Designed miniproteins, single chains, continued (2). Designs and how they scored, part 52

Each design is a single chain, and the fold is of that chain. pLDDT is the mean over its residues in the fold that is shown.

## One batch from the design tools (miniprotein)

Design m5788
Fold by ESMFold2-Fast:
Structure m5788 (fold): chain A 64 residues (1-64)
Amino acid sequence: NGRINLAIQILEKDASVESVDIAISFLQDNEEAIAILQRAKEKIAAGNSDIQAEIAELKKLAEA
């Protein structure tokens, strides 16, 4: 899914709450991707920018 790949590119470039919110706006019809992005947003908001696990989940979802 090209939208998931775009979301991954945004997050790999900048792991911020703003980038996650932009990514969620592209994926309004994909509840699984939104759930992963919400977890990433919670981690970043808590001061943890290590979202590599969430990016890996999005990559697998994009391949399906």
Scores: mean pLDDT 81

Design m5789
Fold by ESMFold2-Fast:
Formats: C-alpha cells, sequence, structure tokens
Structure m5789 (fold): chain A 60 residues (1-60)
C-alpha cells in the first residue's frame, strides 16, 4: 500500500520505528501539528499503526 511505502522510505534503520525528527519532516507540509505528533508518540517514536493514525489526521 502507499502507507507501507511511505513508512519504509522514512524508516531508514528498518526497525519499524520512526523518530520524531523523521515524523516532523514527513508531515511538515500538512495540517498535522507537532502537538498531535507528540500525542501519538508517548515513547518518542511511532510504529506503523501510529503512522496510519498520523496520516489520517494529516488528511483531515
Amino acid sequence: SEAERAFAALDKDGDGKLSLAELRFAFAGTPLTDAQIEALTPDGYLDFDGFLAARALANA
């Protein structure tokens, strides 16, 4: 899927986790706010399920 390709492109380490810096870069041009990204990343990273939620918010 498109979401899987986007996640794989951002997940440079291949560990299934995206850093806050990668997420801020990926969503910089979207209506998704830094506060919303932080709310989705209580452990300081985002997994694939969280990435799907972030994409849904960015397209709201």
Scores: mean pLDDT 76

Design m5790
Fold by ESMFold2-Fast:
Structure m5790 (fold): chain A 62 residues (1-62)
Amino acid sequence: DEYDKLIEEAERAGVEGVVTGRTEEALARVKELLQKAKEIRPEKAEELDKIFRRTEAALRAA
């Protein structure tokens, strides 16, 4: 499932950003992947926004 792959890639990018300290690169990648996910499943937009906000907060706190 393409949607599930995009979410997995976004989560992986977020974790990598926290571990490596490449927060801006990771945040841009997560945003790109989640926007593609919204195109596939627009009904998941609110859930995807929550994922993005949590990832952004984690990256900013790192």
Scores: mean pLDDT 81

Design m5791
Fold by ESMFold2-Fast:
Structure m5791 (fold): chain A 86 residues (1-86)
Amino acid sequence: MLEEFQELIARAQALKADFEARYKETGDPRFKELADRAGAVLDAAKQLQKDVGQGKLTGPKALQQFEDLRQQLDALEAEGKEAAAE
């Protein structure tokens, strides 16, 4: 569980940083939007980790929120690849 949250947080951080760098290089507002969305997923993942760690969220609800965040990151990766295409 801890390793899974660390991977999710690391993915969100990496995507946010990559999109911010691409926005700085290209000026394309799509990368700014993607960076902002990656930041929101990062914040949500950190909050979910705290809530699970404090026992505020358990069982199916915790799993569902984790899966929702993972799906959001997968979608951001796909959109980022499309935006980076020539």
Scores: mean pLDDT 82

Design m5792
Fold by ESMFold2-Fast:
Structure m5792 (fold): chain A 55 residues (1-55)
Amino acid sequence: TSEHGRILADAIAKIEAGEPLDAREERLLLQLGFRPGEEAAQLPALKAFYDAFAP
């Protein structure tokens, strides 16, 4: 979905900038199976998922 793609893109940008995620972004990442508090370590996997979802 375009809304989920936008939320994921915003989450990736915040993680790259070292900024905290909001509750909506955290919920989406949890729903996709990503672990809370480990966002930076999971960044390559998040980017790969985003590229596959919204190239």
Scores: mean pLDDT 76

Design m5793
Fold by ESMFold2-Fast:
Structure m5793 (fold): chain A 70 residues (1-70)
Amino acid sequence: EEDLEEAVRLALEILEKEGLGTSNVRYAIYEASRRTGVPVAEIAEKLYELGVVTPELLEHARRREAMRAA
């Protein structure tokens, strides 16, 4: 999806500027989700495939999205 590619690109741009700390990774994912409308979990999953996100952070993002949707 074009939106997912744009969201991942935005998240990577934020991380390039701010650095790869856990809080910066979470901020980048949420900001990209807010700007594109792509779910946080999809962005986190794609970043995990790229080796940018730890398994723990991916699981945390998925749990947050599930709780919000419930």
Scores: mean pLDDT 72

Design m5794
Fold by ESMFold2-Fast:
Structure m5794 (fold): chain A 79 residues (1-79)
Amino acid sequence: VRERLIEAAEREFPETPREEIEALVADPRVEEAVLASAALMAEQGIEVEDPLLREVVEEVESLPEEVREALLEKLRAAA
């Protein structure tokens, strides 16, 4: 997930040093929010148009049921 976020940021902001992007993506709150969003999209069967986000959703769908359910519970608790 982190590597995919770094790749996306590099494409959108090519003038930004990779080290700065890596520091931003290393924030555990950013990673957790992305994973929780992807888990929710997978559960709802939402068709994702962004290729990178689609890959993240597919990665989350390959996780054990228990891990996906834990991410969804965190998201529901935050709402």
Scores: mean pLDDT 64

Design m5795
Fold by ESMFold2-Fast:
Structure m5795 (fold): chain A 103 residues (1-103)
Amino acid sequence: GSSSPPWGKLAKEYREKGDYKKAAEAYDNLADGFYQSYPYNPIFKDFALQSYRLAAEDYVKAGDYEGAANAYEKMAQIYRDLGDEETAKEFEKLAKEYRKKAA
């Protein structure tokens, strides 16, 4: 695959500039990278969850409720993969609530 940008560094720089939408997109891309890597090392699941949470928070700050909903749905999928169905359902519910705000 092509070389990815340094998403973690970019996310912090965008946050410092108050560009929460670009910060959220950078954290989302960082989280996707960790999510793709977790079959090789379980710690990447935790890194993916942390990065999706930061993406969701910054999407909300940007008023991008669709972006926040998508990040929460990805978190729900990871919790389901971990066998935590109760936490997965809570994030699915949260994603639906933010998706309604986007409409």
Scores: mean pLDDT 84

Design m5796
Fold by ESMFold2-Fast:
Structure m5796 (fold): chain A 55 residues (1-55)
Amino acid sequence: SLPRSEEERRAHLLGVADLYEQEGRTDKAAAIRAAVNAGDLDTAREIVRQDNLEG
């Protein structure tokens, strides 16, 4: 389902961070968690986008 609220978006991004950790991308997972903890969901999403662009 598409995220509807900031709370739901936060939960979704934390799930993405967990996936990155499972793939061994611990640095990216930590960066996403830090942004989410700061309440900056746009930054967390941008980290995911940048990772995809990096390869």
Scores: mean pLDDT 78

Design m5797
Fold by ESMFold2-Fast:
Order: structure tokens, then sequence, then C-alpha cells
Structure m5797 (fold): chain A 74 residues (1-74)
């Protein structure tokens, strides 16, 4: 279903974001924040290309923001 495909897309993008945060832990906080901002834009474009709704895109961004906050709190 379209809903199942959208949820799979969100999970894949969230997984990629988590991996990039881990792989780029050696960067400064400023460089990591710049990378985060760039990835956020790229993931929104990918979500648009896959036909995600505005609600699904908001949920994706909320999950990315949660992961960033957890990662930088550690």
Amino acid sequence: SAAAQAERTVRLLVGLFRQELLENRHLSREEQEALYAKMREEFLRAADAEGLSEEQKRRLLAELDRLRAEFFAS
C-alpha cells in the first residue's frame, strides 16, 4: 500500500541519518549542525519525490530532530 511504502521510506531515511551522525562524530559541533541542515533539505526533497504527504514529512522531520537532540546530548 501507499501508506506502507511511505513508512518504509521514512524508516530508510531515518536509518541513513542515524548512520551519518555516527560516521561524522569526528566533526566539530558547527560542522555537524551544517551537515544536519543539508541532510534535512535533501531528505525533504527525497520525501517529495516519493509522494509523502505534508503530515508524513512533518513526522519525518520530528524524528530527525529527535535523533539529532539525542545524539548531541550524548
Scores: mean pLDDT 81

Design m5798
Fold by ESMFold2-Fast:
Formats: structure tokens, sequence, C-alpha cells
Structure m5798 (fold): chain A 95 residues (1-95)
């Protein structure tokens, strides 16, 4: 089936909403969320370059990305580089 430009953009937004639901339920790791954000950004840029996105769809895309990024940040404690070094030192002491 040939999808209209509007339907392609709608499907992207629906996939993003579904991903957001999975993330809210804790079914996605922060790394998985980050990978999906990058995939959605690339797909959106391609659609926008093709003139296949309405201003309303652009606003919804921005909101969904912001919510996904917020969930990734809430679930990702910043791994202090010093914490990694100290963890590796502790492991070396256990050897």
Amino acid sequence: MQLSPEEVARQLLEEMRFTLELAKKGLLSPEDIKVRIEEFRRRYEALRAAGKVTPEQAAEFDRLIEELESLAEKNTKPTDEKGITEFLRKRAEEL
C-alpha cells in the first residue's frame, strides 16, 4: 500500500507514543530510549525534508521527544567517571 505523506507522519507519531508508553512502564532501558530517540529524529528529519510534516505534527514530535528525553534522564543516573574508575579499582583489589 502507498501511504500518504500525512499517514507516514501519523505512523511515526503513533510509534513514538507507543515507545513512550513502554518507557513509562519501565520496559525500556535508558540506552534503548536514547537509541529510539535518535531513530525517530532521523525519520522525522527525512519526512520534514520531503515536506511531509504539518506544523501541528512538528509540535507533537517535539513534545514526544522532550518526554522521552525526560524519561531517559530520570532513569539514567549520571555515571560519574570517577565512580567508574573507583569501581574498576575495587575489582582489581578483588583479583
Scores: mean pLDDT 72

Design m5799
Fold by ESMFold2-Fast:
Structure m5799 (fold): chain A 66 residues (1-66)
Amino acid sequence: SPEEVRREFLREARRVADKGFEEIDKIKSDPSLTPEEQQKKIDEVLAKMSEEVRRLAERYRERLAS
């Protein structure tokens, strides 16, 4: 059903967010990194999360159009 597909998307998107923010927390807690290095790594994690959610949204939009 469309509702089940949407629920699956939201569950997967939430997992992407949870993993991404866990990585960001580890970066922020790393005393070996400079603030500049932390920001660069955080930006990379955020870009990866955005791309992963974008791909999920595209996949689920196609499933809902069927």
Scores: mean pLDDT 86

Design m5800
Fold by ESMFold2-Fast:
Structure m5800 (fold): chain A 101 residues (1-101)
Amino acid sequence: SAPAPLVRFVYKGEERLMTWEEILAFAPSEALRAALEAAFTIAETSGRQVRRIEVTKASETSAEILVDAYDPVSGLGGRTQILIDGDLEALREGIAALRAL
């Protein structure tokens, strides 16, 4: 398979170039992992590529991330905030439904 694209991942003041699989494997909490899965799923379903992720808040039950994604055809990008606070099970069901499309 082709090599996975690299994402600039910023966590606790440290910036690293990582694949999305490496970022998901790194995630220290279920809430942060759910936010990251949502970010990549939304980008993939919208035909966009994730360029950068910055973690602004992370706890066991909540996460806040800023996602820079771009359309590789037009070159246009935008920033989205994803906030996870509360029901991780309902969020995971929603992500699974999007992936099944």
Scores: mean pLDDT 78

Design m5801
Fold by ESMFold2-Fast:
Structure m5801 (fold): chain A 60 residues (1-60)
Amino acid sequence: MINGNQLSQLRRSGLSGRQITVLQARLRNPNASHSELGRLIGLSPSTVRRHLKELEERGI
């Protein structure tokens, strides 16, 4: 679980709240598909895939 201090550090790194939500869901469910992550956080699989790609481009 990301605490308030870690969340502030991630925001300072230029991550959006949505990207942080996708990152948290992936860390809790490392073997989940894009479709499964989308169902957990209320996003489409294509939106999850886009945010994960953006996170990977940021070195996460």
Scores: mean pLDDT 72

Design m5802
Fold by ESMFold2-Fast:
Formats: C-alpha cells, sequence, structure tokens
Structure m5802 (fold): chain A 65 residues (1-65)
C-alpha cells in the first residue's frame, strides 16, 4: 500500500534529519527501515524513532556500526 511506503519514507527522512544513516530495504514484499548509528546520542534518537515507528505498525530493523 502507498500509505505504508509513505510512512516508511517519512521515518527515513526523519532519521536522516537527526544525522542518522537510514535506508529502506525491500524484504518479502514489504519495506523495512534500517537505521545505523555511530554515537550514543544518535543511538538514543534511533531508539526513540524506532519505537514510534513500531507503534504505528511499521517493521523496522536496527543495525549498529
Amino acid sequence: MQKEVARAVAFQIEAVSLGLKAKLVEKDGEYHLVVKYETEEQKKDAEKLIELAKKLGLKVYEVEE
């Protein structure tokens, strides 16, 4: 659904605006948000964003460098 893709894109934009590296990955016909963080401050922002995304029904994956 276009609404689900739009939400995933919105969260990707939000992550990038917070200085996080984020990308959308297609898996099993669904878009998943992958967020990378390099600092402890970015990790807190990433966790907060991911919790919000999950509450809105989005599937999100985390990866730490």
Scores: mean pLDDT 68

Design m5803
Fold by ESMFold2-Fast:
Structure m5803 (fold): chain A 116 residues (1-116)
Amino acid sequence: TEKELITNRLKALAVLLSLTAPNEEEAEIFKEVALSNDLSEEKLLNAMVKAGLPEDTAKVFIAAVTNHPNGLTEEQTLELVKLLLATYNKPVSEAPKVLEKLQSEYPEYYNAFLGI
């Protein structure tokens, strides 16, 4: 269902946040949220704010994964990773490596970003 597709994209974003998080405590927050059976935009927003992301920035990331009915393109997914890395003051050149890790370790969530 559309609700299941949105939930899977929110879980994919939570996994991506755990892979890009600046420390283990923040990564654990996102890993826990990704395992939730009832993950919603509000629950993920609250987790992102708790982890120290500005609310407006968190809303932009959530919108980026929920506002694309056919899923994100590979380029849009790469740009999302770059934006997350920049938000955490990490090198944007690491984005392909993060995507490779997401694809290899969490292929179902990588596919959720692409609408597959």
Scores: mean pLDDT 83

Design m5804
Fold by ESMFold2-Fast:
Structure m5804 (fold): chain A 64 residues (1-64)
Amino acid sequence: SQADALHNQGVALFAQGRYDDAIVQYQQALDLDPNYTQARLNLAGALAAQGRHGEAARVGAPLR
């Protein structure tokens, strides 16, 4: 799916240390599929890697 493609691009960017670019790709994947658990967890990881721990905790939380 397009969401999978965006998530995979984000993973590649994260591996390169390009956290801002990775965050954009993960957010776009979640815009297409809000239930994409792996993209949400990876977004939280990228935010934490930037020291944005409050945002990471909020994104990684199981919100109903």
Scores: mean pLDDT 82

Design m5805
Fold by ESMFold2-Fast:
Structure m5805 (fold): chain A 107 residues (1-107)
Amino acid sequence: AEPVYTSTVTADVDLRAEAPGAVVRIDVTTSPSAEVKAEAVGGKVEIEVEKEGDKTTITATLLEEEGRIKITVTSPEKDLKVSLDFTNVGPYRVDVAVRVEEKQEVH
């Protein structure tokens, strides 16, 4: 039997907005077979997720000046590649800090 992989990329995204009501768009580009999940894990953040093929768009609305989002990408592929692109939407600036962790398990 060939080895089965579980490859996971986790991005902890820390957001600091100029004012409540700031919106940031996060474009996640990865394999079409990958599962992309986004969770608000700190502050008050509203999250909308849209998937189109290899691109998942996460729209985050910060209800307070600080928020934290956890993005998890999981795939059965041995070599999982993930690209994150951040875009400020609207008049308020959002500063972004990202910590990325990669893990692979073989079964």
Scores: mean pLDDT 84

Design m5806
Fold by ESMFold2-Fast:
Structure m5806 (fold): chain A 88 residues (1-88)
Amino acid sequence: SNEEFHRIFRQRLEANISNHTVLSKDQINTLSDDVRKKAVEKSIKKGKEYFEKGNLEDALLSYQRAIEIDPSNKEAQENLAKVKELLK
């Protein structure tokens, strides 16, 4: 069922986040603006690729990485919300 799938997916997502290395705020502060922007774009593109293939868990992680680099990135926030909507 959609409810059971949502709960299992959330549990797996939490485990994956804890096991994946994300860029720290300190690391981001040492990057040039251009490098930071390219990293965000790559994470969003990877997220879209996973999303198109129906791999919602990896899509969510990719958008989370983009948000870790740039918390104000609207495209990453919108795509993250879209993935969460599909789990409803």
Scores: mean pLDDT 71

Design m5807
Fold by ESMFold2-Fast:
Structure m5807 (fold): chain A 71 residues (1-71)
Amino acid sequence: KVEEAKEAIDKAAKAFDEGNWPEARKYLKRAGDLIQDLMDDGAAVAEVSRYISEKLPKLGARDRADTAAAA
């Protein structure tokens, strides 16, 4: 599942780079769901979080805005 989360993040990063925000949000949602499944494994969550920071550095503010809108 860690690899699936990384794949979803890669797809989100590509969509984001292409300016396709709806597609990027779809893959971010997928990655979030996969991370939720990994919540009991702190090492896996930390690895995925580092991967997000590396691949989606510009997305931190957007991810927070999207999370706030969903809440």
Scores: mean pLDDT 68

Design m5808
Fold by ESMFold2-Fast:
Structure m5808 (fold): chain A 58 residues (1-58)
Amino acid sequence: MNPELAEVLNQKGKDLYDQGKLEQAREAYDQSLAADPTYMEARINLAVVTQELGKPRF
């Protein structure tokens, strides 16, 4: 586990989410969880982004 890398990747995901880059934000959160699977903030953020990506846009 690398909790420092997980934190950096989670922050990257948040920055991408704020830019509306939901697919890239999801990838960053996935990478955060790959670095530390116990990093709860990234898990929550990944669930939110995945839900947003699954919603109909029309």
Scores: mean pLDDT 81

Design m5809
Fold by ESMFold2-Fast:
Structure m5809 (fold): chain A 120 residues (1-120)
Amino acid sequence: AEKKLEEILDEYSEKFQEAVWNKDVKKAIETIIEYGDKVLELVRENPEIKKELVIRAVNEITRAAILVMKMANVPEEEIEEFEKKVEEFQERIRKAPAEEIPKIVEEYREYLKELLEKIK
């Protein structure tokens, strides 16, 4: 799971950096959503995945989303609300039994997708 997550992160990071360099907000958003989908698939296929790795992936996706929101001139108050909501998802992951983690990651991915699609 960890090695697969690192491979996904490397591919995601390269695509995301290219989109940011080109100021392509739409492509950057699509890359973030694609990475979220791959993380959800990994969590569903690997029930034994360590919570710390899931939280790491959520943090990496969240940092990328915040950068895109700033590039799109999203108000600071909306970014702060997003950060607070992400902290709630992370705490749910820490406290949840392993079998509930895929559902929490799916809810995070759906929330993220809805939020980012509004700024395309």
Scores: mean pLDDT 84

Design m5810
Fold by ESMFold2-Fast:
Structure m5810 (fold): chain A 118 residues (1-118)
Amino acid sequence: MEEIKELVEKIINLIKQAEEHFTRLAERLGDEEKLQKIRELFNKIIDLVKKLPEATLEQARKLKQEIRDLINEVRKIVEELASKLTPEEREDVLAFVDSYEAGINFLLDKIIKIKEKE
């Protein structure tokens, strides 16, 4: 349980860093609608992530899929924002997207593995 709570806090920290990065991008481009959508999606992801410690293995697997689906929705919005940037800036933004997604997926997989041993 305590180990899962530590992993959850790491996921939340990655989400907060990603939210700051992507909302600054949307603000720079003057896209208030996408700014609000990014905030709404990350708030939903955080709410699902917070359910992981108390979840059964079956519930945690469903939460993982829901979290991944919402992260993919964020990716689509960020890719649309990045399409308005220079090729170099777009590559940097997409590299950050790939990095934070890989980090979250790694931590989610660790949580599932811990629950499988319970």
Scores: mean pLDDT 89

Design m5811
Fold by ESMFold2-Fast:
Structure m5811 (fold): chain A 89 residues (1-89)
Amino acid sequence: MPRLTLEQLKGILELAPEIAKKLDTDGDGTVNIRDFARELAKELKEKYGIEVDVEELEALFSQVDTDGDGTVKYEDVIKFLEEKIKELE
């Protein structure tokens, strides 16, 4: 099972709201998992020098996608990331 480091999870948590807002063009609070994972991986590398596999991010966000439609509410992703960070601290 892919495991993200505490540093990677914290970087994702800091960038997730900004990227979700950029991708949420219709304002419904949902984002496509694939687009969200790709943009997060790019911005993490460019802003923090943190390398994350896009497939690992997709797998992480798929745990939040309870209906399996390939979209997630970004607020649910934020809560999930906060819980994962607490488990590792």
Scores: mean pLDDT 76

Design m5812
Fold by ESMFold2-Fast:
Structure m5812 (fold): chain A 67 residues (1-67)
Amino acid sequence: KKEEIEKNLEKARDYYYKGDQVLADARKQAAASTPEEAQRILDQANAEVKKYTDKANEYIKKAKELE
């Protein structure tokens, strides 16, 4: 069970890092774009980050349920 808890926490960490990478890439792209295009890029990135944070939170919940 301890190994399962650690595995789920590692999965959660990976998803958080993926979200951070998406934001970093989007910020670089937005900086090179027009204000209107930058807003679209950031909105899309925020939606993708939310999917990653939702996945991360799912794994954290699983880890907690394992005692």
Scores: mean pLDDT 82

Design m5813
Fold by ESMFold2-Fast:
Structure m5813 (fold): chain A 91 residues (1-91)
Amino acid sequence: STSELEALVETLYNTLKNSTKKEYASLKNLTFEDFIKSMQITFKTAGITTSNTDAYTPYQEFMALYIIKTSGLKLSPKESLAVAAYILSLK
């Protein structure tokens, strides 16, 4: 549901903001809106330009899963793809 996706995105934001990894240090001072924009850029740079998960190539699925997995957030593959698609759907 949308409320479950919103909760997962909030958990992702909190997980990355509280990460001790150097690559996420820039996220500590980001607003939620700027975080969403940064994630949208990350997914688009990885070639994921649509919120339609049925249109994803195997490589796009792999990249979406890789981005979510490297965040430290423990999600299923289905949840990870849904979160990526949801973030890309936001204004």
Scores: mean pLDDT 78

Design m5814
Fold by ESMFold2-Fast:
Structure m5814 (fold): chain A 60 residues (1-60)
Amino acid sequence: MKKEFEKKIEEKVKKITQKVKDFLQQDKNNPVSPQEVARQVAEAIREIGEIIDEEIEFKK
């Protein structure tokens, strides 16, 4: 059971990383502030934390 849960988190991390990568490549001419990147990464980490909490808490 935990393996599938771990896969879900790992997949989400990969998708987020890919999205950030695509964002950087697509916006080569646009100023990408460290603040904005950090903000998106922080949000993604928070969501991952929520997924962990949700599954582990009560399996509900």
Scores: mean pLDDT 67

Design m5815
Fold by ESMFold2-Fast:
Structure m5815 (fold): chain A 74 residues (1-74)
Amino acid sequence: SSELVELIRRINEALAARDFDKALELFKELLSRLSPEEQQKLIEGFVATLDSLKAQHPEYAEEYDKLKEEVLKL
C-alpha cells in the first residue's frame, strides 16, 4: 500500500512538472499492480484529473489531450 501511495505521489509530481512521458510511465507501472476492475476505475479517475488540469492550464491542452489518448488506449 505504501508503494502504491508513493507511485501516486510521483505521478502527481510528474504532472506538476509537466513531464507527461514520466507521468504515463509511472501510471502504467501503477496499473500493472492492480486488478482489471481497479485499473478501469483508476483510468477513469486519471482522465478526470487530466480534464481538470486542462481546464486550469489551457496553454497545455494539447499535451493533456495526448496523454489522455494514451491512457485511454491502456
Scores: mean pLDDT 87

Design m5816
Fold by ESMFold2-Fast:
Structure m5816 (fold): chain A 61 residues (1-61)
Amino acid sequence: SQLQQLGQQLQQLGQQIVQASQAGDLRRTTELVRQALEVQSQLQELETGKPVPPAEVIDPA
């Protein structure tokens, strides 16, 4: 399922963030954190079934 895949992806990103942080690679750490936040947002939307996010759309149509 998509929910399970996103959960695994988030877990893997978490491990990579720790590794990059320990290596002192700030650029990679920042990029991985951004990806993790994106995956987490998608996972949360799928899990909660929320239809429309409030005012977080680039174009309010």
Scores: mean pLDDT 72

Design m5817
Fold by ESMFold2-Fast:
Structure m5817 (fold): chain A 70 residues (1-70)
Amino acid sequence: SSELSETQQALRELGLNRSAEDLLQMNNEELAQFLEKELQLPQGYAQSVLALTDNKLDLLKFLVAEKSGL
């Protein structure tokens, strides 16, 4: 989808060395741990956001928006 493509470009700009498709194939724990490490987030932060969005793509879009605002 166009949203997935746009999210993928934004993740690349944040320095993530994985595609959005690869991230969406991770389980919730793997994805949260990966994002927390690579984006230097507090432990459990990505897990908490994922619980609120209940959607991995929305988690990625949220983190992109938050980090781009820095």
Scores: mean pLDDT 79

Design m5818
Fold by ESMFold2-Fast:
Structure m5818 (fold): chain A 59 residues (1-59)
Amino acid sequence: MTPEQAAEAIRTAVENGVDPRTAVRVVSKALGLNLDIDAVVKAIEAGDWEKVREIIREA
């Protein structure tokens, strides 16, 4: 799965009313990634989806 696909999965969950922290945690676990959940949530709250993709690429 690409970082773009992972970011899209998180965005879709958030747009469907899932809490951002929960969405990041679930996607991270499903993909076997060790994401910095706090950093990703902060980027989502800022609307910075490019930063979300960057964090996923670095995982």
Scores: mean pLDDT 82

Design m5819
Fold by ESMFold2-Fast:
Structure m5819 (fold): chain A 114 residues (1-114)
Amino acid sequence: DKETLEKLIELERELIRVYEEAKEAVKNKDYEKARKLMGKAALLQREIAELVSQIKDEELQKKLEELLSEQFREGLRAHKALDNKDYESAIKELEEAIETAERARKLLEEALKS
């Protein structure tokens, strides 16, 4: 289980990096790059969800699944904002997704210490 938690921490860190890059791409008006990065984020979210389903601590799994659901909705809203050319909302949703991913990472790091 330690190996699963360590891999989840690495994936959440990568997801944070991808969201930060997507946010910068939106600020730089590189909307094609932002969309590609959001596609990469969706793939990372699927990998994270599959690993979370393997966690045997039911309380930890539930908390992580709740954070993943929030993260998925934030990513979807950011994508819709980009499609609607609402770049201010896209940045806001990406910032919320980063905060949710950081909460997941902290929860995983705390679990690893236990």
Scores: mean pLDDT 88

Design m5820
Fold by ESMFold2-Fast:
Structure m5820 (fold): chain A 76 residues (1-76)
Amino acid sequence: GLEQTIGDVMRAALDSGIPMSTVQRAVLRAQERGDMSPEAVRDAILEEARRAGMPEEQLARFEAESDRVLADARAA
């Protein structure tokens, strides 16, 4: 469900080397914007990771893995 997909997106970020603090900041930002969809959470994580100066290689890895997570969730 929605909660599980958000969890999988967050885990993909951590597995890609994005810090928990960056992921938490992104979740708060998505909540403040009033959009807690898995897509909005994923986009917020990318935005916060870029602001934190994360390498583009790590961002690309997270983007690819999270795109897979989101595609699988839409197919279900």
Scores: mean pLDDT 84

Design m5821
Fold by ESMFold2-Fast:
Structure m5821 (fold): chain A 97 residues (1-97)
Amino acid sequence: SYEELDKLTGEALEKAKKLSDEELENSPLLPKIKELMKRLGFGDLLGNETLMKTLLVLYREHGEEVVEEFLLTYAMKGLLRVVLGIELPSLDELEKL
């Protein structure tokens, strides 16, 4: 359900804002998240700290399947931006949608 995913994403984003760079860098899940992102074609997004922290929270609390669902939904939003020429809000603004 997109509504359930949006709720989990919003909760993870708020927790991600409180996550330190050291906690992200030292997480045993970070290599798994980077590998998953590369496998799904999101290697270019590895430098987005807000995204990486949000994915870490999602993985930690809900597991790999929710992270995959999020990335696929994020790709669809990115495709919509390109196809329709709509400037999508930043990840921080997703709560307003």
Scores: mean pLDDT 71

Design m5822
Fold by ESMFold2-Fast:
Structure m5822 (fold): chain A 111 residues (1-111)
Amino acid sequence: MEKIIEKYKEIVEQEIKNADELVEVRKDSNEEAREMAEEIAKFLKGEIKAEELSDEVREMLYERLKNVLEVLLGKEELTDEEIEEILEKLKEKGVPGAQRWLDIVKLIKKK
């Protein structure tokens, strides 16, 4: 899982760059999408905390994490509890970023 999480971070960073470029081409006036991409990038780099993210960005990051874990584990749907358990195991192994993702899940579960 460690290499998978690191690879996911790299993929997300590349997708953010590609998505920003695609948004600029397709939605020239959509500054909100550009701001969201910047916020996601800062979070992934550890520059901002999960609590500092907008609700929309937290939900988007959570859904992306969920989809990636579902694909990697061969499951169609993961519960919030299963996702939290996976992230806690990754945190115990010292995987970078696991705590930041765990913070997102805990904030989402409080709703």
Scores: mean pLDDT 66

